Designed miniproteins, single chains, continued (5). Designs and how they scored, part 32

Each design is a single chain, and the fold is of that chain. pLDDT is the mean over its residues in the fold that is shown.

## One batch from the design tools (miniprotein)

Design m17089
Fold by ESMFold2-Fast:
Structure m17089 (fold): chain A 86 residues (1-86)
Amino acid sequence: SAAERIRALADEEIDRVLEKAKDPNTTKEQIDAEIELARGAVDAAIDNALKRGELTPEQAETLRAEVDRRIDEVKKEADKIYESKK
């Protein structure tokens, strides 16, 4: 389903951000930029699926809430990873 594809995309984007946070050559600014790129990619996927009728408005709202919560938690985790390697 579209919801399953979007959740899978969010998982991939989150994993990418956390791997970047672990890289000793990655700056805090780069980590913050990767987080915002991840948020934008998932938001765009939700908007496209909604426009195509693959999601109901209720499903889109639920996915946005889930993703926003997960991205906020990833920001906290990425910050901890970054601090721990410095």
Scores: mean pLDDT 84

Design m17090
Fold by ESMFold2-Fast:
Structure m17090 (fold): chain A 60 residues (1-60)
Amino acid sequence: GLAAGGGAAAGAYNAGGDREAVERAGKHSQLGDVEGAAAGIREAGADEKGARQGALAGSP
C-alpha cells in the first residue's frame, strides 16, 4: 500500500538508520565520541520529524 507502506518505511528508516549510525559511532568509541555522534543523530531525526509536521500544518 502507498500510504501504509510509506509510513512503515519512514519509521523503519529512522530506526534502522539511527541504529546503524550508533553502531558505527560505537566502533569509534575507542578513540572516543560515540555519545556525541548518537546525540547528533537523535536530534537530526527529531528535527526532520518536526520539519515534516510543520510542512503538513503549513500546507496551503
Scores: mean pLDDT 52

Design m17091
Fold by ESMFold2-Fast:
Structure m17091 (fold): chain A 61 residues (1-61)
Amino acid sequence: GAALKERAIAGAREAGSGAAAASAAWELQKHGEMSPELARKAIEAGKAGDVEGALAYMEAG
Protein backbone atom coordinates (compact mmCIF):
# COMPACT_ATOMS: atom_id res chain seq x y z
CA GLY A 1 0.00 0.00 0.00
CA ALA A 2 0.84 3.70 0.04
CA ALA A 3 2.57 3.28 3.44
CA LEU A 4 5.25 1.00 1.93
CA LYS A 5 5.90 3.53 -0.86
CA GLU A 6 6.16 6.45 1.61
CA ARG A 7 8.57 4.55 3.91
CA ALA A 8 10.76 3.33 1.04
CA ILE A 9 11.06 6.84 -0.46
CA ALA A 10 11.73 8.41 2.97
CA GLY A 11 14.42 5.79 3.73
CA ALA A 12 16.14 6.33 0.37
CA ARG A 13 16.03 10.11 0.85
CA GLU A 14 17.60 9.86 4.34
CA ALA A 15 20.31 7.48 3.10
CA GLY A 16 21.13 9.85 0.21
CA SER A 17 22.85 7.13 -1.84
CA GLY A 18 22.15 5.83 -5.34
CA ALA A 19 22.41 2.24 -4.11
CA ALA A 20 19.73 2.87 -1.45
CA ALA A 21 17.46 4.54 -4.03
CA ALA A 22 17.90 1.65 -6.50
CA SER A 23 17.13 -0.92 -3.75
CA ALA A 24 14.02 1.01 -2.68
CA ALA A 25 12.73 1.17 -6.29
CA TRP A 26 13.33 -2.59 -6.74
CA GLU A 27 11.43 -3.31 -3.50
CA LEU A 28 8.49 -1.10 -4.56
CA GLN A 29 8.34 -2.76 -8.00
CA LYS A 30 8.47 -6.25 -6.39
CA HIS A 31 5.41 -5.37 -4.24
CA GLY A 32 3.50 -3.75 -7.13
CA GLU A 33 3.81 -0.23 -5.66
CA MET A 34 5.53 1.13 -8.79
CA SER A 35 5.02 0.63 -12.51
CA PRO A 36 7.78 -1.54 -14.08
CA GLU A 37 8.74 1.33 -16.43
CA LEU A 38 9.23 3.90 -13.65
CA ALA A 39 10.98 1.31 -11.44
CA ARG A 40 13.52 0.58 -14.20
CA LYS A 41 14.16 4.33 -14.65
CA ALA A 42 14.56 4.83 -10.88
CA ILE A 43 16.95 1.84 -10.62
CA GLU A 44 19.06 3.11 -13.54
CA ALA A 45 19.20 6.64 -12.07
CA GLY A 46 20.19 5.17 -8.68
CA LYS A 47 22.93 3.00 -10.23
CA ALA A 48 24.26 6.13 -12.00
CA GLY A 49 24.38 7.98 -8.65
CA ASP A 50 21.47 10.29 -9.58
CA VAL A 51 19.68 10.11 -6.22
CA GLU A 52 17.37 13.07 -7.01
CA GLY A 53 16.30 11.52 -10.32
CA ALA A 54 15.69 8.13 -8.72
CA LEU A 55 13.56 9.72 -5.96
CA ALA A 56 11.56 11.68 -8.56
CA TYR A 57 10.74 8.46 -10.47
CA MET A 58 9.72 6.71 -7.24
CA GLU A 59 7.43 9.62 -6.26
CA ALA A 60 5.88 9.62 -9.77
CA GLY A 61 5.24 5.83 -9.70
Scores: mean pLDDT 81

Design m17092
Fold by ESMFold2-Fast:
Structure m17092 (fold): chain A 82 residues (1-82)
Amino acid sequence: MAGAREAEEGARRGDALEAIRGANRESLEAQERGNIGGSMTAGMGAVAGASGHTVGDDRLGAELAAEGARRGAEGTEAGRAA
């Protein structure tokens, strides 16, 4: 969950680029753990964050990236619990 924490830190600062880096990191970490669904979810969060940044809404972009990273990390835990 290091990438998810980095993305959340970026979101707290309203820094879309920091949140996007965190989401990309979570995507790579999920892929290394064999969690392809979590990797894709975090990666989609990074893409959504980049879209928000591109249209000048860095706070929305940061929140979208952080949410994608969190869902990617937590989806694996929910799958193991079920």
Scores: mean pLDDT 74

Design m17093
Fold by ESMFold2-Fast:
Structure m17093 (fold): chain A 77 residues (1-77)
Amino acid sequence: SGITDLGEQLSKLTQQRQDILQSDIPQDQRDQLLQQIDQQIQQINNEIYNIYMDRIKKGLANDSDIEVLKAHQQATS
């Protein structure tokens, strides 16, 4: 559930980021909003990464867990 909740938050934040990029608000306001969103995305990504790494270390990672981690690594590379 925790991973699912974090994944949902990440999806919402990435959608909000796209919406901000497409907005017609002043550039300075857009930059401030993007900075806030990027900080939240980084925090959630770190939490997700730590959970998956812990599961891998314990031999509890399933194929779905590994796929999510790979998607995260590709998105941040």
Scores: mean pLDDT 77

Design m17094
Fold by ESMFold2-Fast:
Structure m17094 (fold): chain A 66 residues (1-66)
Amino acid sequence: SLRETALRGIRKGAETGEVGGAATAAYEGGHSLGMVGEDPEDARRLAREAGLGELAAEAAQQGALS
């Protein structure tokens, strides 16, 4: 599903350990979650819970709004 693909992408970004890579993956994952009707605030929360940090959490929320 798009949701599973988005969450997998976010996790892969986190695994690289690069802040820029994690933020990009979070934005793309957030966008995919937004397309399946997930709330942007939930996308932000999921990125925070994944340990991606505040920059990636913000990126996920912005992606979901796009």
Scores: mean pLDDT 68

Design m17095
Fold by ESMFold2-Fast:
Structure m17095 (fold): chain A 100 residues (1-100)
Amino acid sequence: MSAEELLEEAKKRVEEIVNSGLPIEEMIEKIKELLEEVAKEMIERGESADTIAEVLADIGRYTIELLKKKGFPEEEIEKVEKAILEVITQTLDEIAKLEA
């Protein structure tokens, strides 16, 4: 699967998670799992840290925009945004340690 195909599949999974009707805390955990799965696949394929960061950031941006369009409260959107940023930061830190 190309990085573009992986991104499009991730966006579809985000739509399923957001439309699931799950509590926000469970939705956050599923989004974190999705980002970790995508990062792992890209690392295993030998993608650069920059490419991984771009794809994860695109998934995160899409998630936040979709939540806004669906009318989620700002407090819940902020929790999701914080969780996404934490996963991206941790993933990039792990990649940097592997490259050192």
Scores: mean pLDDT 83

Design m17096
Fold by ESMFold2-Fast:
Structure m17096 (fold): chain A 100 residues (1-100)
Amino acid sequence: MAEKEKLIELGEGTVLLELYLLKKNKEEDIKLAEVLIALELGKKAVEEGKFEEAEKEAEEKIKELREKPDEKLIEEAKKWAEEHEKEAEEAYQKAVEASK
């Protein structure tokens, strides 16, 4: 795997683990949207090498989402979460097995 692809896979694995924990703790759906924003901008940052810009954009989008919830983005995040539920559970199981 190319280094960028490996970083994206590690980021996706972390996001899937966080998704599992958010669902298990019955956290608000808005937090799923926050995680999706972070993932999408993180992938773009790795691809383009613009980490500082991506971090600022993520912070601004999350702040805007909290002040004015975008129901469409929240619904898209819920669908993404449901689509990746099995992968999230597998990521959690692997993390528990790694236990280090």
Scores: mean pLDDT 71

Design m17097
Fold by ESMFold2-Fast:
Structure m17097 (fold): chain A 68 residues (1-68)
Amino acid sequence: MLIPTEDALAAIESLITDLAEKYNIPEEEKQKIIEKVREKLKDKEEVSLAELIELVNEAIKEAEEIGA
């Protein structure tokens, strides 16, 4: 399954926002996580489901490390 980059990015940004609220992550750190995802997807029109899952797992890990 291929997901448009804009839809994948929106889903990941929503997840990062929820994680930032849960772990009280500062807006500056939240934006850094979002920018890392944007940079990885910059040259892609579509993202595979496997790539989306990998990006979600990376975002969760970074949010947990910041929130700890």
Scores: mean pLDDT 77

Design m17098
Fold by ESMFold2-Fast:
Structure m17098 (fold): chain A 61 residues (1-61)
Amino acid sequence: TDKEALREVALRAAAGELSAAEAAAEMRKQTPGPIGQRAADAAARLGSPHGAAAVLGAASL
């Protein structure tokens, strides 16, 4: 659920529906806690929500 929420936000930003900042804020709201916070931090730092998807992908090795 939280991983899927983060992925959805990243996909919407990739489609141009959300800016990186807006996507980071949404990730924090949808997935409160360490995973959501880390994903939002990664997205904001890289300037793209795709950073959050990369973090989740690495975690699923």
Scores: mean pLDDT 63

Design m17099
Fold by ESMFold2-Fast:
Structure m17099 (fold): chain A 80 residues (1-80)
Amino acid sequence: MTPSEAAITRVLRAVREAGEKAKGDSPENAAKLVQEAVDRAIAESGVPDVSAEVKPTENGVKVTITDAATGRTIEVELPL
C-alpha cells in the first residue's frame, strides 16, 4: 500500500465516522464536522499530495478526495 493509499483509506474512515455522527444534522453543519474530521485524518497521515474538499448538498454532504501524485479523484456522497 502506498502512503497515498493509506492516507485515502484513513480519510474514507473519517468521512464514514463523521457522517454517522452528523446524521439528522443540517448539510452545512454536517459538512463542517466531516471537513474537520477529514483535515485531521490528512494531518495525521502526513501525506502532502492527498487533499479533500467537503461541500453540502441538498440532502447530504459530498466529499472529493484528490491524490495529486497519481491524479486520482474519489467522490463520496453521504446522505443525512
Scores: mean pLDDT 79

Design m17100
Fold by ESMFold2-Fast:
Structure m17100 (fold): chain A 74 residues (1-74)
Amino acid sequence: GEGEEILKKAEEIYKEIIELAKKLPDYLESIGVILRAIGLLFDLRKAVEEGNIEKAKEYLKEMEDLLEELKKRI
């Protein structure tokens, strides 16, 4: 279903965020990005489990935005 597709995309984005965050020269910035990504993925999974697809899409967009910001810092 749509929730499963959102979750798969979020998991792929999460993996990309973690790999790029590890390459950041600032350790504190790296940790901050990782913690933000963990929180967003947790909230997204919860929204999918609750059937709140619109909320899951909001969290997915926040993860996509975080990935784009991270790519600009690398």
Scores: mean pLDDT 87

Design m17101
Fold by ESMFold2-Fast:
Structure m17101 (fold): chain A 74 residues (1-74)
Amino acid sequence: MSDEEIEKLVESFRKLLEQLRASVPAERRAAVMDAVVAWFARELAADPRWSPEDVARLVARMREVRDELLAQPA
């Protein structure tokens, strides 16, 4: 998968996490975001169509987005 395709998926994931951040109580945001990242990481790892390298790149970028959003004040 190209770097541009990875970044497009990361941008879609960022929008999903931003919507979740807005719709869940502040005390639950970290747990919900962690659960979403963990779920996607497991699904990608289980899909034989994804290379381990592409999974690693996408998951690393998703974790960066999660950390960025959790570091921002509510």
Scores: mean pLDDT 78

Design m17102
Fold by ESMFold2-Fast:
Structure m17102 (fold): chain A 64 residues (1-64)
Amino acid sequence: MSPEERLKKGLIGLGVSEEVAEETAKAAVKAGLTPEQAMIRFGKLTETLSPTEAAKKLTEELKK
């Protein structure tokens, strides 16, 4: 299983919509983050945002 696929499945398991989870996983891998690093950043964002909104925010931050 690729890092992208593993991260996508993890995000879906935490309540992220499938389409957003796929975009976030691709962005994280393209940015050179490990699944662990991406999950830490996602977790910080979920302190103030819903899972899907946190994933969208992370995707935007990674596309800079």
Scores: mean pLDDT 83

Design m17103
Fold by ESMFold2-Fast:
Structure m17103 (fold): chain A 70 residues (1-70)
Amino acid sequence: MDKERMGELLDRAGVAAVLGRRELALRYLDEVEELGGPKELIEEAKRAIEAGDVAAALEHLRKVLEALGL
């Protein structure tokens, strides 16, 4: 499991979500899931991004980082 790469991708996903680049944010989260990230928490972040709820998306991304010990 590459925690440094997952942290970088989660940061990029957060920035993409804030900028309204939803497809890009979802792609970064897919890559974190492929690297072995916590699927259930990532799915919650994806739902928030798809709903356009940036605040909820950032909160769920924070929970993913916490689950990874980052």
Scores: mean pLDDT 84

Design m17104
Fold by ESMFold2-Fast:
Structure m17104 (fold): chain A 78 residues (1-78)
Amino acid sequence: SRSQVLQLTALQIRFIGELTELKYLNPNISKEEFTAKTNALLADFRAEAERLGVPEEVINAWLSRLKKISKEVIEELE
């Protein structure tokens, strides 16, 4: 629904913000540690989307996009 799309968009903005803050505040963070913390943020996104009653297939589609965004952020900051 439109309301679910807006809520998922807000969660995506939060995810990108937290990912950016993680790299900005930890410029010497290892790839392994960055990956582990990114995975935790992805898990938090899943939990919040499940709380909102979003269907599994929709959650998986958004998570695939967020994984791609996180890879692009890593490549841009390297």
Scores: mean pLDDT 81

Design m17105
Fold by ESMFold2-Fast:
Structure m17105 (fold): chain A 89 residues (1-89)
Amino acid sequence: MEKEIEEAKRIVTEALQEKMKEFMEENPELAERLAAAEELTEEEKEKVREVAEEGLEIGRERARKAGLSEEAIEKAVEEARKILEEDLA
């Protein structure tokens, strides 16, 4: 199970990073403010969460296609969400 959770985390994290990179390339002003550690508005935080959820969903589908269990996938997704919320706090 542990190795399966580690693989799910890798797949989910890669998908999330790809989606966030695309979003930042499309929104350079927001990317600059995030890099400068500027306070985001609640609307901007919500938009970041929305894009992150899209990345997490892509990660879930990739992990399922790779044959990983739903339990491992959900643990990976919940950990990624926790890290995201800590970064936005």
Scores: mean pLDDT 79

Design m17106
Fold by ESMFold2-Fast:
Structure m17106 (fold): chain A 66 residues (1-66)
Amino acid sequence: MEEEREEILAKAREIADRVPVGAPLPSVKQLADILGVSEETAQEAIDALIAEGLVRKEGDRYVKVA
């Protein structure tokens, strides 16, 4: 499932790219629904965006920073 995981990460980056800096991303549940994956997989995608410096966790939400 490595290729499917990379496709999911690519789509998550694409979603983040459409979010203005300072605006919140969809919740993990909403992102899972958008990507057609489990909340666990959506959380992994969010964690990857945080690692790339595109997203930061602020309280209970994730905010676009780059």
Scores: mean pLDDT 79

Design m17107
Fold by ESMFold2-Fast:
Structure m17107 (fold): chain A 97 residues (1-97)
Amino acid sequence: SEKLEVEVLGAFALMLLSLAKRALDQGDYETAVEIAKLALKVVEELGKRSGNEDLAQKAIDTLKRAIKAFEEGNAEEAKRYLDEAGQLVAEMVRKAL
């Protein structure tokens, strides 16, 4: 079921974004970046299956901004973009179901 694949990928992406925020809160920027990069790959796969290319691109771009903020040492900006990416992922799942 394509709907089940969207639900599973969405849940996995949201879990990874939550883990990236936990790593960030612990000061483990290296782990946060690696988890965020894994989340990016999952969101790209979700985008291919969600049927809304514009919303998928916004989620991808937002998560790329989070990764850049991590690499620049801007924890507050990184956390904000992770939260925004999570909201976009949830919207992608909702609209695909």
Scores: mean pLDDT 87

Design m17108
Fold by ESMFold2-Fast:
Structure m17108 (fold): chain A 72 residues (1-72)
Amino acid sequence: MSEEEILLEKLREMAESAGLPDEHIKKLLEALKAYLEGKKEKAIELFVELSGLSREDAEKLFNKLLGFLKKT
């Protein structure tokens, strides 16, 4: 399994454990996949749509999430 596949699966498990609806889980996975494909701006935009945060706050939160996924 690739590092990308591991990160996507961990994110899915976390989102399901948090009780997020399927539509939110899909958007989270799309954001992470876009980031891993080098489409950082698209990833942040998807995360802004999902979270309702400013781009700056969404980017900070997304970076924290990535750090957490890599530690677990």
Scores: mean pLDDT 78

Design m17109
Fold by ESMFold2-Fast:
Structure m17109 (fold): chain A 60 residues (1-60)
Amino acid sequence: MKITDSEFDGLLKIFGIEGLTEEQKKVIREAIEKFLDENPNASIFEIKDVIEETIKKNNI
């Protein structure tokens, strides 16, 4: 499932994530979209966990 730029920016703002490069944003966005394709009823807390794990795995 694709998320909009405004939805993605809103998620980053809610979780206080700042200072990302465009490449880092792309990696996180793709991870969220893949997770939502597999888990269409995912909660905002589950999305937060995906973002945090992606940041850790990619040394962002």
Scores: mean pLDDT 79

Design m17110
Fold by ESMFold2-Fast:
Structure m17110 (fold): chain A 59 residues (1-59)
Amino acid sequence: MPSDQQIADIVRQATAASDRPRLSRRELSRAIARATGVSQQQASRALTRYLQKLQQQAA
């Protein structure tokens, strides 16, 4: 399973490399799956968990 740090790094890199200001959840999950070798389903779950942690940090 990818760590929260790996997810954060992948999201940052994908966003920085993109021509768009933000990527869809599907695109981010695909990027995580490709970078870490996990399934799309596992990547989606890991992204959801990471986003929950960001919400806690914002509070």
Scores: mean pLDDT 74

Design m17111
Fold by ESMFold2-Fast:
Structure m17111 (fold): chain A 112 residues (1-112)
Amino acid sequence: MELSLEDIEKALKNVSKEEFIKAVEEIYRIVQESPVASKEDIELAKKMYELAKNSDEVNYAEIARKMLEIARKLLEKGDYETAYKIFEILYKLIPDSEEVRKLLEEAKKRLQ
């Protein structure tokens, strides 16, 4: 099943604001360390981190989805290590997500 915003919102009900902000900050740091992340990917990750700090819970599902999109692009560009780290963080936040689990397993399989 495709990951819906409603599924993300449901999962994130069990995550505190502090935990979510820390996860987004860690993902932003990981994206900055990627040798294949574009300037646009880094800028999007920064914007998501700023939004997480300054917004209420309404934006959490959208932020998580955008972070997943960045990680997926990094996976497609061959940065399996960075993508794996981001998917691992997202899977801890959204453990019922079949899409995140599948992407995490794919990244893990491609690691040497």
Scores: mean pLDDT 79

Design m17112
Fold by ESMFold2-Fast:
Structure m17112 (fold): chain A 87 residues (1-87)
Amino acid sequence: EEEFKKELEKEVLETVEAEGEEEVRKQIEKEEERIKEVEELIKKGDYESLEKLVGGKVTEEDVEKIKKYIEERKKVIEKVKEILEKL
């Protein structure tokens, strides 16, 4: 949505103004690392390690919810990177 993109852009710009561009970039890098870690654990079926990472028991239903969440976060990360590239 166009409203979502404008809201995200405003939030990124406010964070850059408050914390600095380098801090925003580091936050994005950390999130990308966590996403890759979770995806690898799901791919291997390593639910025990996934449970330790999320701090609770994980069922098959929870895995599907986590996959959906990861896909949405990947979209947000790509949009944030586009905003940072324009700065």
Scores: mean pLDDT 76

Design m17113
Fold by ESMFold2-Fast:
Structure m17113 (fold): chain A 85 residues (1-85)
Amino acid sequence: SEVEELLQEMIEEAEEVKKASEDPSRENAQKYTAAAIRMIGILIDLKELAKKGVVDPSFVEQLEKLLGARDYDGLIELLKKKLEE
């Protein structure tokens, strides 16, 4: 489904952010920023789908809170749990 594809993409971007955060470099800073921007785009798409009743709005709100807190481990855990349901 479109939701499952977006959740998988958000996991990949969050993992890229974590990997890019491992060692400080200009290249890694660019990768981090690009992945963070793409995660914001995915969140916007998920919010639109929530308005259409395709995904639970409370779930999307939790993703937004974790992303805003830069809790990428919690974000990945929540996304993986949702995909296993």
Scores: mean pLDDT 87

Design m17114
Fold by ESMFold2-Fast:
Structure m17114 (fold): chain A 90 residues (1-90)
Amino acid sequence: MAQKLVDALKANDLKTAAEYAEQLNSIENIKELVEKGFDAGLHRPELATLVSYLLNKMGYFDVAQRVRDLILSGAPVEEILKLLEEAEKK
């Protein structure tokens, strides 16, 4: 699912991107989105906005803010993924 969202965003297909975004409802899906988004070269502000929106929608308000700040600060993918893993473990 995350790959289909990234593909839709790269194609500027906002309708399809919105439909796939609604199907992302787990921390694992968000981790896949981060990995595939960086691999595809998505711009950090766009990825930060999308990831924080999805985490907020799922109720992970603190994690959403921290992940957004980390992406915008230029942190490596591994550090962002570690924060998401810690959220999954509580």
Scores: mean pLDDT 79

Design m17115
Fold by ESMFold2-Fast:
Structure m17115 (fold): chain A 70 residues (1-70)
Amino acid sequence: MELKVEEGTTLKEIAEKLNIPIDVFSSVFDGKVVDPNYKLKAGKTYTINYYEEVDGKLKPVEIKIYVYKK
């Protein structure tokens, strides 16, 4: 899945839009505590990897977030 968001969008807004826990973003920040108010920066691509259970099977999910300039 690919998501395009405006510069200044917060991690909290992305988590709410995708209906995923904010802690899933720790994979983007080397397992560090995630600040939900972190504002995404233009010119960066953020990749999130997690597993979703569908019909009793774990499926890998990759989301690429492209941040465009305001």
Scores: mean pLDDT 73

Design m17116
Fold by ESMFold2-Fast:
Structure m17116 (fold): chain A 54 residues (1-54)
Amino acid sequence: TETLTFYADKPLPRRFYPTIDGVLSVQSRGFSTSVTAVVEPSKRQQAIEHLKSL
């Protein structure tokens, strides 16, 4: 697994479960634009693109 930190275009709710292939978990600090995700390394690029669209 790989842990990624990125900045979303808007604050994300803490409780959401994206149905994104290659994403194992997502964490935000409750309406923070800073988001941490755990992804499958083999699907890293795909996961990043989908997460940034949230």
Scores: mean pLDDT 66

Design m17117
Fold by ESMFold2-Fast:
Structure m17117 (fold): chain A 96 residues (1-96)
Amino acid sequence: SEAERILAEGVNEAAKYVDEAEKLTGRKLGIGLERRRLPDGSYELRAQVVDLETGEVLAESEPIRLRPDDVEGARRFAEALINLAKKALEYAKQRV
């Protein structure tokens, strides 16, 4: 679906910033996604940048409510994910 394509592209873009932060810090970093289904058929997505060795959450997005195949919601979440990854990278730069 178009929404799935937008989310996949957002994850790929965010991964570039997380990879750069990993290289700067020497920490093993990843993107975590939490999904909670709501009674009305919508769901909430929340993204995190996580240290994979310690489980420490370095940065977390606000929850974004999506419906299945919601292209605008997918775009908002992709933008939030990319911005989260950029914040993690800026945090990494300040520690080097």
Scores: mean pLDDT 81

Design m17118
Fold by ESMFold2-Fast:
Structure m17118 (fold): chain A 97 residues (1-97)
Amino acid sequence: SEEEERELERVIEELERLREEIRRRVAAGMAPAEREELIAGIRAAVGELLRLREQRPSPLLERILELLREILALLGADPEAVEAEARAALAAAEAAA
């Protein structure tokens, strides 16, 4: 629990730095292909975090999801649409089990 909380706090700090880096790169003219690749990676991460939230809800997980939502918006994605796609992928994986 306490060790997991420290790890999540570290992830939050890394995501806050990543958000500012993405803000700078988007302002400098990030290529569409780079944006699409980052969005795909974040969608996969959102799926895993939604699974963790169902099992072990935490304010730290909510902060991570909030930061990923902000990064998606900076990349020009609809965060709600990405979350819906991640939820659909989780449901499909569960049905295949």
Scores: mean pLDDT 84

Design m17119
Fold by ESMFold2-Fast:
Structure m17119 (fold): chain A 65 residues (1-65)
Amino acid sequence: SSEKAKKLQEELRKAYSDGTSKINDAAADTLSLSIDQGNQRIREISQQTKEKLDALQKELQQVLE
């Protein structure tokens, strides 16, 4: 339904925003952490965000069919 699609689009937007915010926080923490530790945290957050976005996009595609 259109309502379900809109809900998924909003969740997708929120997941992207939340992921970006966490990456910015991790990047700031790199000033106090080793560069390797900071980069590892950024990679982990990026991967988790990508997986969540991929899952939501797949669900949205199924709802639109």
Scores: mean pLDDT 82

Design m17120
Fold by ESMFold2-Fast:
Structure m17120 (fold): chain A 90 residues (1-90)
Amino acid sequence: SSAEQLVEEAVSLLNQAMEETDVQQAQQLIDTALTLLRQAGVDQDVLDLYERAGQLILEALRETDPLEAEILRGVAALLLGVARLVFRKL
């Protein structure tokens, strides 16, 4: 479906943001992904999980401690996984 395609594109952008080194570039990717998720009509609970994951990606990029940054990226990845599972069950 078109909604599933928008969600897949948004997840791809969020995965790209995880690998980004520039905060402004990561913010742009996250903002675009969240716009696509809203266009897909995902439930608010799913959107909230993706938005929180995006916030953690940005926090990880701003983090100067490599271990703390890795933990933040790990939590963001878990939230992306949970959001995808919740979306597929709705």
Scores: mean pLDDT 87

Design m17121
Fold by ESMFold2-Fast:
Structure m17121 (fold): chain A 106 residues (1-106)
Amino acid sequence: KVEEMIELLKNPEKATSDEVDLDAEISAAYDPERKALFVAARFEDGKTILAGVYYDPAAGKYVATVSLQDADGRTLGSFTAEADSLEEAREKAIEGVKKLVEQLKK
């Protein structure tokens, strides 16, 4: 699941939907007009990792966000980074996913 999530962050064209399906084990939504990509992965214990990459016109930068939530929707961990390019933002989102997945294995 983590490897599949990383692949979707690297290759947003593999996303076939404009909306994330949180009932699926893995789901991705990509909007090229808004330069936004969202990937969600649900684990067997009900924990969910949500990764987002989008352009923030107010900051003039790309933003990468990753959050880890429990089955009740409470945030267990988060990661946020700014980037000057969409590619850099995707790389930072992948880094955030890896960091939060490490917390799941503790």
Scores: mean pLDDT 72

Design m17122
Fold by ESMFold2-Fast:
Structure m17122 (fold): chain A 68 residues (1-68)
Amino acid sequence: SAEMEAIIERLRNAKSEEEIAEELKRASELLQQMKADGVPEEEILAWERRILEAYILAADRIAAEKAA
């Protein structure tokens, strides 16, 4: 999904906790729509894992930037 790839890219480049929260909300809404549309569970789980990875990296980066 090009839309999900765009969300992950924005999440990776997030500058604040507010931007992370907004992109996670968009990702959640898109995942719910994909589930409703019958996208296979394996594909949903793969996207959820990529979102979680991007979130952890973005949160760690922002925390480090605030500490500097």
Scores: mean pLDDT 86

Design m17123
Fold by ESMFold2-Fast:
Structure m17123 (fold): chain A 60 residues (1-60)
Amino acid sequence: MPSPQEIAQRGQLALAKNSSNKEKAIEVAEQTIREARELDSPLAQRIIRAFEAYIEKLKE
């Protein structure tokens, strides 16, 4: 199972690759949240909150 740091890094890289496509960026953020939810750690919760905030900002 990947570490919380690896999940965050993968999510950030995928968001950068899809920065020109709002729908794809949201999908990537949601996938990162799903992966982080499997970890049950304080760091994973922080990652979830960060990506949820990013999704909300994209919906503006």
Scores: mean pLDDT 79

Design m17124
Fold by ESMFold2-Fast:
Structure m17124 (fold): chain A 75 residues (1-75)
Amino acid sequence: AQAERDAAARAITKAVGGLAKGKSPEEILQEIRADPTVPAAAKAAIEHALEEYRKDPSLTPEEVGRLAVERYRAA
């Protein structure tokens, strides 16, 4: 539903904002996992994007956000 896509977009934006503010990937994942309003597919997409960031920390927050969006759309 559109509401789920909107919730996913908000969650991804929040995760990207967290990275931009210097939060660790682990802190962001704990916050997202604890939020019952975030769809499971969005949680999985954010986790995937943050895992890619851990492998390549040269990725910008915007690039991490793009990876999360692409993963979410593929689910």
Scores: mean pLDDT 83

